# Designed miniproteins, single chains, part 90

Each design is a single chain, and the fold is of that chain. pLDDT is the mean over its residues in the fold that is shown.

## One batch from the design tools (miniprotein)

Design m3117
Fold by ESMFold2-Fast:
Structure m3117 (fold): chain A 108 residues (1-108)
Amino acid sequence: MKPSKEELLEEIVEYLLSHFSKEEAIELAQGFGLVPEEDLPLLLEAIKKANGNKEVLEKLAEVILEKPEFAREALKAVIVAKSPEEALELLEKIKKAKSVEEAKKIVE
């Protein structure tokens, strides 16, 4: 099965709406919509890994919205984190990173 961009976006929206209000889902989608098409499977994995944790998903969307060049590293931070607390710490470090190379070092 090779899902289209539209099918991946539909799965992401359906997942968000199962855990959040429509208004919250729209706010999160503003950040997540900046993720490159090639990284949409990684976005879906990160959202599922966060398991409906609002603080983690809001911080992830914030980092991507403010620094879309760090989107891939922000997604990886959520996926590799062992706890919601670690995910938030890694996302905060990525948000404060000065370059993509610095952001990569945080999740590697």
Scores: mean pLDDT 80

Design m3118
Fold by ESMFold2-Fast:
Structure m3118 (fold): chain A 81 residues (1-81)
Amino acid sequence: AQALADRLAARGEQVLEEAKKLMDTGKIEDAKQAYLAAKSVAERYEELAAQTGSQRFADLAKKAREIYEEAKKKYDELVKK
């Protein structure tokens, strides 16, 4: 159980690191991929945090929401140009 939880958290962290790289490329498609990935992580780990009471999952979901909002803002700025 613990090993699975640790692997899930590590996977989520990896996806968020990749999303941060994508949102900084200045490309519309990369920014879109970044916010979609971050939103997916946020929704999954919010659900896991609610089901398990895990602070690790709650913290990861919060970070994912912040990255989602940043990537979405960057996407919106790029499509307005």
Scores: mean pLDDT 82

Design m3119
Fold by ESMFold2-Fast:
Structure m3119 (fold): chain A 66 residues (1-66)
Amino acid sequence: STREKQVRVLTALLGLKRDDPNADLSFGAIGRRAGVSPGTVRRLLERYSEMGVEAQDLAREARGRL
């Protein structure tokens, strides 16, 4: 589902940042870790940046998977 991919992308982003806070985070690197294409990463992160309260729920679930 789209929600599952959103959580996976956020979990991948948070995990990469945790492992190296100075990492140059490409859509390719996030996509490889999340198991989605770089284009999907871009679209999902754009949607996340436009979210209101729903962004908090996704972030909480993503942190729970770390």
Scores: mean pLDDT 82

Design m3120
Fold by ESMFold2-Fast:
Structure m3120 (fold): chain A 75 residues (1-75)
Amino acid sequence: SFSEKKAEEVRKLMEEAGWDPETIEKISELIKNSKDEKYVEKALEYVKEAIRNKDDYEKSKEYLEKAIEYAEKGK
């Protein structure tokens, strides 16, 4: 499915960026179980922003929280 493909993309991007396995699993699972393609795309966009801002802890954390929020909205 679209969500499964995007969950795999998120997993690979976060693994390459050196994120912890627990955080990767949490976000990937939320995206995989999302039923809304727009919310999945938003979640992926915010994951990419969190990775881009990895050296800015506060900004990276804020983007990660937005990624989780949008993935959860897909329900």
Scores: mean pLDDT 81

Design m3121
Fold by ESMFold2-Fast:
Structure m3121 (fold): chain A 82 residues (1-82)
Amino acid sequence: MAMDYEDRPLNENEQKALEILKEFHEKFKELLKKGAELKELEELTKETIEKLKEVAPEEFAETAIKTIKEGLEKVKERMKKE
């Protein structure tokens, strides 16, 4: 079996998922500062969801995706009301 030294720590997928979330947060924040259109925020959100589905455990991915979608909806409401 390919257990070897390349048998990475159990948390590697979680670490990759956290990195993806951090990159998403920073990019999302930058887009908001630049006054980006909703479509750009939606595209970033979609790309992040796809990356999370590829690397994160399903339960982690579902929770993260829900949080990301809720964040986008709050921003959408704020942009519409302001």
Scores: mean pLDDT 74

Design m3122
Fold by ESMFold2-Fast:
Structure m3122 (fold): chain A 63 residues (1-63)
Amino acid sequence: DEEEWRRRLLELGFHVFTDMGSPEAQRRAAREVAERGLERVGFLGVHSREEADALGAALDAAR
């Protein structure tokens, strides 16, 4: 359950982004991570290697 993972990550001090499969959500999250200097970040709703690679590229581009 994604909600259970979200709760556990929040308890561990992570900032959590949900619904991360869309390019729009990935770009917004990457920008927020870069602007706020977030180090402990969890991403939920990534369901494929391609989506994970796209998220990584968005994070790198926002640095």
Scores: mean pLDDT 79

Design m3123
Fold by ESMFold2-Fast:
Structure m3123 (fold): chain A 88 residues (1-88)
Amino acid sequence: SLKKNEEEFIKKVKEEFPEISDSAIKSFIELVKRAEELVEEARKAGAAASEEELDEVLKILEELKKLLEEGKIDEAIELIKKLVEESK
C-alpha cells in the first residue's frame, strides 16, 4: 500500500533527520507525487531554472516516487542523503 510506504518513509526520515516536522515531510511527499505536473507548470511559466536543471529535478523526483511506490524506503532515504551531500 502506498499509504503504508509513505508512513514508513516519514518514520525513516524522522530517524535520520529528527529536526524535520511531519508536515514538512508530508509536503515533500506531495511534491514528489506531483513532480511531473509541477515541473511542467514551471517550464510553461518560464521558471528561472534552466531546462537542464528542471530535467535533473524531475528525474530525481520521479526516481524517489518509484522507490516509494515499490516500498524501497531505505533506498529512497539513501538517495535523499546523497542529494543533501551533493548540495554542500
Scores: mean pLDDT 76

Design m3124
Fold by ESMFold2-Fast:
Structure m3124 (fold): chain A 73 residues (1-73)
Amino acid sequence: GQARRQVAQTYTDALLQGQTPDQARQAALDTGRQLGLSDQQVQQVIDLVDQASEHARAGDSDGARQHLDQLVS
């Protein structure tokens, strides 16, 4: 729950800061490893963020985060 939300937040924040998708993925992996998640679990979170983050790519990170919160509640 909370660990996956932190990974999603890290990924979304990196994209909003203008990092590349590869850089954002690395930031998410680093955060996930610190929180005890496997790389597979981090990838599942990234996939959920990518599905919800069409608005984040357009500059609506709060909308993307709310969609993720509904999925992992």
Scores: mean pLDDT 74

Design m3125
Fold by ESMFold2-Fast:
Structure m3125 (fold): chain A 91 residues (1-91)
Amino acid sequence: MLARARALLDELEALADDESAAARQVALGREIVRLAAELAETDPEAALELLERAIEALSRAIAATRDFEAQVDLSVTLIAAASLRAAIRSQ
C-alpha cells in the first residue's frame, strides 16, 4: 500500500504544474485518497503526510488548468482529500 501510494503521489507532484495533465491528476488524486483511507487504519501519520502533499499538488493543478470541467473535477478531488485529512485528525 504505502509504496504504491508514494509512487502515485510522486507522479501527481511531477504533473502539478502541467496544464494538460488534469484528467491524469484527477485519477491519481482519487486513487491516493482511496489508498490513504486504507492506510489510515494502520498508519494514520503516513496517511496524513500523503493527503497533505496530495492537497498541495491538487491546489497547484487547479491553478494551472485551463479546462473548466477539469478544474471542477480537481476541486472535488481536493475536497475529498481535505475531508479525509480532517476525519483522520479528529480521531
Scores: mean pLDDT 84

Design m3126
Fold by ESMFold2-Fast:
Structure m3126 (fold): chain A 93 residues (1-93)
Amino acid sequence: MEFWKKKVDELGDKDYLLFEHEGKKYALIKAESLPGFPKDTPATEEFVPAPKGLEPVIQSFLKTDHRVVEIKVFSYKGKQYLLVELSDELLPK
């Protein structure tokens, strides 16, 4: 799963990056850029579960109709990031 660390370097000064890896769609988001993200979320180099209720915030932030499958939080070089897996399925109308 080292691909997400390379995407942090590609993200640079951007708030988020959309990308594909091994047939799956992902978003990489700077935690500090996400409205309402809890600043007390644990900082760890390993993935931790995301706080509850972030799915609609992420949908709005990314301006996407794709369903959020999974949200993982990690720390890299002293900053927090979210790795979001997106479904190929759109939200039901």
Scores: mean pLDDT 74

Design m3127
Fold by ESMFold2-Fast:
Structure m3127 (fold): chain A 58 residues (1-58)
Amino acid sequence: SPALQRLQETIERLKKAKEQLEKMLPNADETSRKIIEKSLKNIDEMIENLQKRIAELQ
């Protein structure tokens, strides 16, 4: 379904954003690291919510 495809595409974009943020962690200062870690947690929660929504549609 088009809705399922859009949810899957959103998850893929979030996963790519997560990978880019993870690559920045080794070179981040303390303040930036805390912001990145919070962003990573938020992205993980978004992915989990979208995956749950996909499961409910199947």
Scores: mean pLDDT 86

Design m3128
Fold by ESMFold2-Fast:
Parts: structure tokens; sequence; C-alpha cells
Structure m3128 (fold): chain A 73 residues (1-73)
């Protein structure tokens, strides 16, 4: 379903943001996450507004995970 595809893209973008942030920093993480969200969203026929929403949700979730890891260290 469309909802299932949207959730899968969100999870992939979140993971890519976290992995890239740890290796190359936050600026690179935003660039890679934005690129991936557009690539996957265009492939599935999502609108720009839908891709922007997925990117916002993914980067918000990634930011929370990174902050939690920093506080636990």
Amino acid sequence: SMMEKKERIREEVTKTFIDTAKKKGIAAAYQEATKLARELGEKEGFSQAEMDRILLEATTEAGKELAKESLAA
C-alpha cells in the first residue's frame, strides 16, 4: 500500500541520516537524506509535499536518536 511504501522510505531516510551523521557530520547527513528521499519518493510517484513531510519526519526521528545516544555516552 501507499502507506506501507511511505513508512519504508521514512525508515530508510532515518537510517541514512543517522549513519551519515556519525561518519561525516550533520551537514552531510541532511544532503544525503534529502537526495535519498527525492530518489525513493520519485520512484514511488510521491509528490514534493509528501517527500518534504517524509524528510521532516525522518530527520526529526534521527535527531532524537542522535541526541539520546549523546546523553547516554
Scores: mean pLDDT 84

Design m3129
Fold by ESMFold2-Fast:
Structure m3129 (fold): chain A 85 residues (1-85)
Amino acid sequence: AKYTATIKATTDSKEKAEAIASFIKTVLETHGISASYSISKKSDGLYELTITISTDNKTLAEKIASDIAEELKKEGFSNIEVKIK
């Protein structure tokens, strides 16, 4: 993969983070796009979700990252960050 997009977001629900991240990963992998996620519990009891995708198409990486960020925002996640390398 030539480009990596990383999306980070915060939620108070581990189950919500797991369900959304698992669904996104499954959809992306079905379309041949490598995806992974991790969920970390912070000391304040909130959960940080990190989703990483890899593709050889920069425009596709940017679009997918943007679409994921908007979906997470719609689902009530906060502190949404997107980085593409």
Scores: mean pLDDT 85

Design m3130
Fold by ESMFold2-Fast:
Structure m3130 (fold): chain A 89 residues (1-89)
Amino acid sequence: ASIPVTKLESEEVKNFVIEKIGKERYDRLKKLHEAVEKEIPFDGTITVEKLQKVLDFYKKNPELATEEEIKRIEKLLEFVTMVERAIAD
């Protein structure tokens, strides 16, 4: 199922994120999560194809996704690719 952005709007989660990255970056990440959820719905599975679409979306929206977010998705994509190869014949 899709991870709802509403979780990021809870007072407790806001406090943790804002303390670490500041409100400006928090607002940016919130918008990024909303946009990604709309374009690439999460159905409980993570595939190489879905992660590639997320990476493409991040690169198309540099105002929402910084190099840090892009690098995070690239690392996840590499990891999922490795796991898929390891468990597939």
Scores: mean pLDDT 69

Design m3131
Fold by ESMFold2-Fast:
Structure m3131 (fold): chain A 70 residues (1-70)
Amino acid sequence: PITEKQELLDRALRIVNERLAKRLDLATLQAFLDFLSSSQDSTLSIEDLIRALAEVLGISVATLRRWLFG
């Protein structure tokens, strides 16, 4: 559902702000923000969104899942 995707993207933004903002270069941060904007209308599953987010941020899927759900 759209609500689950929106919640995931909002949670990802909070994690980046709290844990990664000081560690990311500006190009990676811009790519992340562009990804968030484009992903709201995406046909990607929740699992594919998590994988793509992990790739953009340069972290493992396991680490991102722990931060999102643990």
Scores: mean pLDDT 75

Design m3132
Fold by ESMFold2-Fast:
Structure m3132 (fold): chain A 104 residues (1-104)
Amino acid sequence: MLSPKLKKMKEFIEKNLGYKEEAKSLFDNVPEEDKETFEKMLEKLRERVASLTQPIEPLSDEEKKALEDLIKKNPYLALQFAVSGELSDAELRYLYELIEKLKK
């Protein structure tokens, strides 16, 4: 079973995809006017992850797979949800690791 937070993230992405085409690549669904916002969200996520000083419980394989699938489906919407503060510290760190892998 997905965590309540990951379920909410999935619902958020599915709801917002109804107004946009499905992502074919990492950058295909980021509007021109939102590029600066996307970069700002990436920086905010980096700062938030860097501020985590407490022990973090590792994610299950199911939770990791769910986050990977959601990021691949729509990385922009996934970042919007992460920046809203809805994700746990463990989910935020893993999400950041996934984004860094996709950048390189």
Scores: mean pLDDT 70

Design m3133
Fold by ESMFold2-Fast:
Structure m3133 (fold): chain A 72 residues (1-72)
Amino acid sequence: APIEKAKQAISNALVELGLSEEEGVNILKSKDPSQDDKQKQFLQTALTIAIQQGVSEDAFFKALEERIKAAE
């Protein structure tokens, strides 16, 4: 399913950046301006990996939303 591939692409991006699942979620949930550059870098890397794996941008952002909600 596209969303399963998107979730795997996010996990692959975290590994590529040397981040744990917890660290990645904390970066994405952070409202601290000092994390804005890290959030952008992570999102660009993860989206690039997802597109290379044939995942749509919509499926990627849905998977990202589910991971953030699951961590709350």
Scores: mean pLDDT 74

Design m3134
Fold by ESMFold2-Fast:
Structure m3134 (fold): chain A 95 residues (1-95)
Amino acid sequence: MDDLEAMGVLLRETRAHNIPIVEIIYVPPGQLDAAIEQLRAQGYTIVGVERLDENTTLVLARDPQGRRALFLLRTPGHQLDPERLRAAVRRLLAL
């Protein structure tokens, strides 16, 4: 799935949940855990993490002001299943 398709899934699934920050963050291979720690270093509180595969992780967080943020951390060039992404978003938003 391309980034426009992935962003479309994220925006549709978050519509009812008042999540003002939705981003796709490109992460080098093997750096997903480091990227999550970088979000913490930037002041985000991690609410939940859904690992879709070795190249893709979905993170629900709160910024320093308490605003909800949803990040799709992914390695470029790897194919992602849209249904797997939808299921992960729904599980994460149930937290």
Scores: mean pLDDT 83

Design m3135
Fold by ESMFold2-Fast:
Structure m3135 (fold): chain A 109 residues (1-109)
Amino acid sequence: SKVIREAAILITAANIEISGIILDRDLGFISTEEAVEEVRRITRELRDRLVSLALSAGKEEAAEAARELARKLEELAIKQIEGTLTPEEKEKLMAEIREAWDRMVEALS
């Protein structure tokens, strides 16, 4: 599906941007507060673009999965930046992100 491919590209781009923000913060180029704000902007843009794609395809269930994916990605990244992410929370959030992606793919199929 073209829509599934476009969604995957958007998610990959957001992940690359978030990884860059985390690296910038770890190197001391930006503050923790600035990194958190940037992650919130990236994940909000991702959410809006994925929801727009899903709704344009007439798939409300995919839009709901997209919102959950973006929310869980934001939570994972912010907790990592703040140093509050436990190994158990990381495993759970990564599983929830993958499950939301799988639901989005199924709904778009």
Scores: mean pLDDT 92

Design m3136
Fold by ESMFold2-Fast:
Structure m3136 (fold): chain A 79 residues (1-79)
Amino acid sequence: DRERVLELIRRIDEELEKNQEAIRKIPREELRRIHEELAARGEPHAEALIALFEVDPVLSASQRRQIAMVAALIAEAEA
């Protein structure tokens, strides 16, 4: 249900707020390594997720994936 999706969004948003500052302190080389690992594991849409959130290169691949997954769930619930 849509209410459940909104709850998930709020929880993810809270986690992003808590970790955003800490993530910005992680060296870019470390973040790039994580992105490459996810792509090497054959994670679906890894490249598309990275491109979608390219405006904020400091976000981890995991966080970008979470945001995109939530967006997909919203689109699915509204379809």
Scores: mean pLDDT 53

Design m3137
Fold by ESMFold2-Fast:
Structure m3137 (fold): chain A 86 residues (1-86)
Amino acid sequence: LSDAEIEEQARRLAEGLASLPDEKVRELIDRDMETLRKSDLPEEVKERMLELLERLREHLLAGDVEGAARALAEMARLYQEAEAAK
């Protein structure tokens, strides 16, 4: 994916997530963090992704869609880089 495609998709996802009730956002992020902890991703990537998920949660709960989109875009880039490193 190009940087422009990642940013556009991250923005759309952030807008969708921001429309969810706070409790649903917390549940989804907590589940994603648990799944990530159990994943086979490199430890450095895993730690960075967990940090970004925490930031994503804080931005969404604060109504900061732009901050949420930025965190999602960074996560997408990290995942793409990890996949390319196989």
Scores: mean pLDDT 81

Design m3138
Fold by ESMFold2-Fast:
Structure m3138 (fold): chain A 95 residues (1-95)
Amino acid sequence: MSKKEVIEKLKKMIKNDTPPEEIEKFVKEAVEKGLLSKDDLLYLIFYAAELGKEDHMKVLEKVAKEAGVPESKIASSYTAGKLVRIGDELDKELE
């Protein structure tokens, strides 16, 4: 399985509301196999935050912390995702 296939599968799992516990297990296995980098974990946190998937985002933050990603980078990724979501909601109100 390629890095791209792993990321695409995780994005699909997050979008389809796969249980957070299943996502945690899959992400941990992918990190242990070297299929996900720290930057990939940050992207997935951003993606979950943008979709408003709070429980999924928290699981990804947990795995990223265990993988040694700085808390400041994790915070920046979820904040950026939430800001994109807020912007989209404002644009829908204003047209």
Scores: mean pLDDT 80

Design m3139
Fold by ESMFold2-Fast:
Structure m3139 (fold): chain A 120 residues (1-120)
Amino acid sequence: HMAELRARQSELAARDVTLEEAKAFVDRGIEAMRELGLPKETLEKIEKARKEAQTVVEYAAIGAYVADLLSEALEQRDLPEEKRRRVEEVINDMIAVAGSVAARGHARELQEIYRKIREE
């Protein structure tokens, strides 16, 4: 499992992430949040940010924040191993996307968008 996650991260870091890929990763993250029963207010906040997003950098920032929320949820919950692995895969994919976008010169913009989402 960990070796496969590392391979995915390396692949994503080696190429440009498309807008469609970034959207798909964020949508998977939101579905994982719903499956874990995160608060409605948190889901509505993320869904609003998702609707307003226009760029790969904005989707990557949303994904990074969703990854943090999912990571916190995993630490607070006793989940079956297969379900935990699925959530960990989603987290690692979104972290890889954010890392790829940051490595391509958008780190500052991504961090600023992440901060705004967190503070709203």
Scores: mean pLDDT 79

Design m3140
Fold by ESMFold2-Fast:
Structure m3140 (fold): chain A 89 residues (1-89)
Amino acid sequence: SPVDELAKQPLPKSIEELEEMVRKLREVAAQLDLTPEQKALIDRQIAGLEEVIKEAKKSTGEERERLLRMAQGGLDTLVSTLKALADQQ
């Protein structure tokens, strides 16, 4: 499945790779038959990741590294959640 393909990818190391992964996650989420509550949860998590990436783009040095680490962790969690929801539908 598209979710399984995303789960197999290595964690993105750059802002560009993170943006591409979030774009793919949003596309995959849009294709799932989610309940309104599940869709709202996933949409909020994706929006949160997009905001962290946006802040990372404005930052440099230690702050950028921290935000990238946060985005990587959030991405990993979101992919796992999305896979679980896809398997339940």
Scores: mean pLDDT 81

Design m3141
Fold by ESMFold2-Fast:
Structure m3141 (fold): chain A 76 residues (1-76)
Amino acid sequence: SQADIQAQVDALLAQMRQLLDDLRAGRISADQALQRATVLFDQLRALLQQLPPDVAQQYFAQAMAIAQEIGDLVAA
C-alpha cells in the first residue's frame, strides 16, 4: 500500500539522518558515509517511483537536503 511505501521511505530518511549525525560526530569516515549514502539514496529513489508525484517530490526534497549536507561535510 501507499502507507507501507511511505513507512519504508520514512525509515530510509531516518537512516540518512543517522548517517549524517555519525559523520558529523566522526563515528564514520567520509568514504563510509559516501558509500552508505549512495545505497540509501538508490533505495529511496526506487520507492519514490511508487508514490504519487507530489508526495515523492516532498520526500525527494528532504533526501536531497540531507545528501547535500553529507556532501558538504565530505568536501570540507
Scores: mean pLDDT 88

Design m3142
Fold by ESMFold2-Fast:
Structure m3142 (fold): chain A 67 residues (1-67)
Amino acid sequence: MKHEVGYAPVVGDLQTVVVKVDGQWLARVAPVSEREAAIADNLSGTRAGIVLEPKDLKPENIEEREV
């Protein structure tokens, strides 16, 4: 399944990962090494994500990918 995925700049060893689900951007902060798990968690709904506005992401940080 293809989803729009974005990444905020890395702060220390943490990065905000965002995935678009049903028209909403859901965010999760995770260690850089755990980005893929954070994406999967957002898609599965196993934990509440933080809803973000697309303006909070740089265009270069958003890509469509298979997840």
Scores: mean pLDDT 62

Design m3143
Fold by ESMFold2-Fast:
Structure m3143 (fold): chain A 81 residues (1-81)
Amino acid sequence: AEEKKKKAQQLIADATELLRKYGSVLDEETREVLQRLIHGAQLVLQGIEEGNEELIEKGEKEVQEALNALTLPLLLGSALN
């Protein structure tokens, strides 16, 4: 149960650090996806605090979609550089 909370907290921390450190270098689309990742992780934390399984599922889906979107742009950026 605590695993999801720790993962969500870590994702928020990592994405926030990335935005702070590289925010001026990241393109707009990547920054938006990172913000979406933070939002999804926050929904997971809220769902855990409220005992709301639907919020946890919604947050997990948002996180997964954001991670998939980040994987493709980051991979393309590496390949096209």
Scores: mean pLDDT 76

Design m3144
Fold by ESMFold2-Fast:
Parts: C-alpha cells; structure tokens; sequence
Structure m3144 (fold): chain A 117 residues (1-117)
C-alpha cells in the first residue's frame, strides 16, 4: 500500500510536496490516503483541475484529514467555483505554508486552513 501511494504521489507532486505528504500520511489510514490521492489524480487526468491545483489540494486534504467523501465534496466545490483564480491562490498559499511548517504544524492553524476553503 505505501508503495502504491508513493507512485500516485509522484504523478502530481514535486519532491518537496512528496516529503510533506509522507509526513502528513503517518497519522492517517493508508486506505483513505490512497482513495483521496486517486480522486484528485483522476480529476487532474480528466482536465477538471490542473496538476498544480491537484498537488496543492492533496496537501490541503491530507493536512485537514479529509476522508474520500469530504474530498469529493471539496473537489466539486473547486470545479464549480465562480472565481477559479481565488481558489488557486488560496490552495497555493496553504501548500507553501504546509511545506514551510511541516515539522511543527499547529492543529489550530490546520483548522483555520480548512475553514478558509
């Protein structure tokens, strides 16, 4: 399972994003991580979101601890968003923060990130 997840992560994440994702996954159910990664990768492959948006969204979802159902709902909101650029900028800012603070993420800051999106 870990190897399958790592191969999926390589499809949409750069090296630094992969390191962050691996740390975020340590306290999560592997099956949920696999399903979430598959959902986001499928949306990228179908052209519904960009590879950059998909990578940033995956870091958000892993940080927030969202299950596959909540991830599907968030994906639909993003795909249907009237202001695509605002959503892209929010996800990009969140991903940058997550990567910079991956060793010391505050649970309260995580809750604030979830509320932003």
Amino acid sequence: MEKEIEELLKEILDEEQQKAAKRLMKEQEPENVLEVAKLILEAVKEGKISKEEGGNLLLHVLTAGLDPEATKELLEKIIKASDKEAVKETLKKQAKYIIEHIEDLDPREVAELVAEL
Scores: mean pLDDT 76

Design m3145
Fold by ESMFold2-Fast:
Structure m3145 (fold): chain A 74 residues (1-74)
Amino acid sequence: SLGYVEKQRERIAKLAEKAGKPDLAEKARAGQLSEDQLQKESKDVYDAFVQEMKKELPKLQELRKQLVQARQQQ
């Protein structure tokens, strides 16, 4: 959903701001920054983002969601 996408972009933006890269944060919020671009422009921010997204795996977000529902977790 749009809300989910905005949350992920805000996460990247905050990580970029913590790294002293406000320009990168603006690109993230504008939706103009892909994971590939993030990796190219800032390896530190990319690594931090990957660690935070490890549980969700952006590439397999829908699959993960279905598996969690099937497992009937907490």
Scores: mean pLDDT 69

Design m3146
Fold by ESMFold2-Fast:
Structure m3146 (fold): chain A 68 residues (1-68)
Amino acid sequence: SSKQIQDLKNKIKDMQKEIDKLEKEIKELESKGDPSLIPTIVGLKIRIIGMQYEIELLQQQIKKMEAS
């Protein structure tokens, strides 16, 4: 339904906002030049990759629903 598609689109927008916040956090941590922060930075980057993959799956789901 159009409501279900809109709910999925809203979820993608919320996830994109969270990615933006995480990217800003990574830049702030990287700006410190502290090697002890590397594991934390790597962990945040992995989280962003996982969220981007989930967004791709949600976008594919929307396309299938719109094609039906």
Scores: mean pLDDT 89

Design m3147
Fold by ESMFold2-Fast:
Structure m3147 (fold): chain A 71 residues (1-71)
Amino acid sequence: SMAEKEFIRKLVREVYDNAVAKAKTPEELIEVLQKEFAKAAAEHPKYADLINKLNDRLIEKLTAYLASQRA
C-alpha cells in the first residue's frame, strides 16, 4: 500500500541518518547500520522481514562501493 511504502521510506531514512550520526568511519557505518536496522526490526515486528531485506541490500551495496574505492 502507499501508506506502507511511505512508512518504510521514513523509517529507512531515520535509521540511516541515526547511523551516519553515530559512525566515525565508513567501516563503522556498516556495523552501526546493522545494529540500527536490527533495532528497527525489533521495534516494528510487522515489517521486520522487509526491514531485514532492505538492510541486507544496503550493506551489500555499501560494502561493494567501499571495495571499489580501495581497488
Scores: mean pLDDT 79

Design m3148
Fold by ESMFold2-Fast:
Structure m3148 (fold): chain A 104 residues (1-104)
Amino acid sequence: KVLDVIADGVTAVASLFLSAEKTKEVGEKIREALEKYRNDPEKAADEVRKILLEAGIPEDVSNRIAEAVRKALEAARKGDPEKALDIVNETIRELVREKRAEQA
């Protein structure tokens, strides 16, 4: 469940920058990376960052998402899925707010 929440959250932010088709492809790659590197938060974060950058998401956004992924996976590994959820949700909320402010 935690990996699903992380993948869905990252995909939601990606959808603010990408077409529907590209968002789906990126979401699948992110999910695969999180499953592959579930026990290695640093590698999972690095892979997510690379996927986002290659898709054309801004470097600052990609870095912030990668750091949130790393912290969330570390919290989940320590047996704190609520903290993992809070980290992801807070980062998504901040990024969505900032993107909406650019458009307003």
Scores: mean pLDDT 83

Design m3149
Fold by ESMFold2-Fast:
Structure m3149 (fold): chain A 59 residues (1-59)
Amino acid sequence: TRENLIHPLSDEELAKLIKEAKKAAEEGNVAKVVGLVIRLIGSGHSEEAKELVKYANEV
């Protein structure tokens, strides 16, 4: 449950992480994609993590 504003990742860090994960998916680096998905989920960015998994499966 979130009661306060939580920023475990900055907007810049979030954008960088998503960009890096998409590149890793394009390179076939599944382990790196999985690690970054876990990081997104742990940071409260479950929707971005879901989109990233979908992207990785389609590349």
Scores: mean pLDDT 75

Design m3150
Fold by ESMFold2-Fast:
Structure m3150 (fold): chain A 74 residues (1-74)
Amino acid sequence: SPEDEHLVETYDAAMAALLPLLSPEAQARARALHEEAVRRLLVDHDVAAATRLWLEIARLYEEENGPPVGTAPA
């Protein structure tokens, strides 16, 4: 239970960092996937389903941004 809540906090932080890098349409889709992942984790205790949904968000990011095509600032 506390571990599941910690995972939610971790992915909430990841979403806050990722969302500004997506189009408004992709942001809406990512938010919906994240909400479903949180429900699966906290209601169903289905870590595998939640993880799959968060991987789907990562793929959505890759669809719009592809692999990084620049150097991160030092």
Scores: mean pLDDT 77

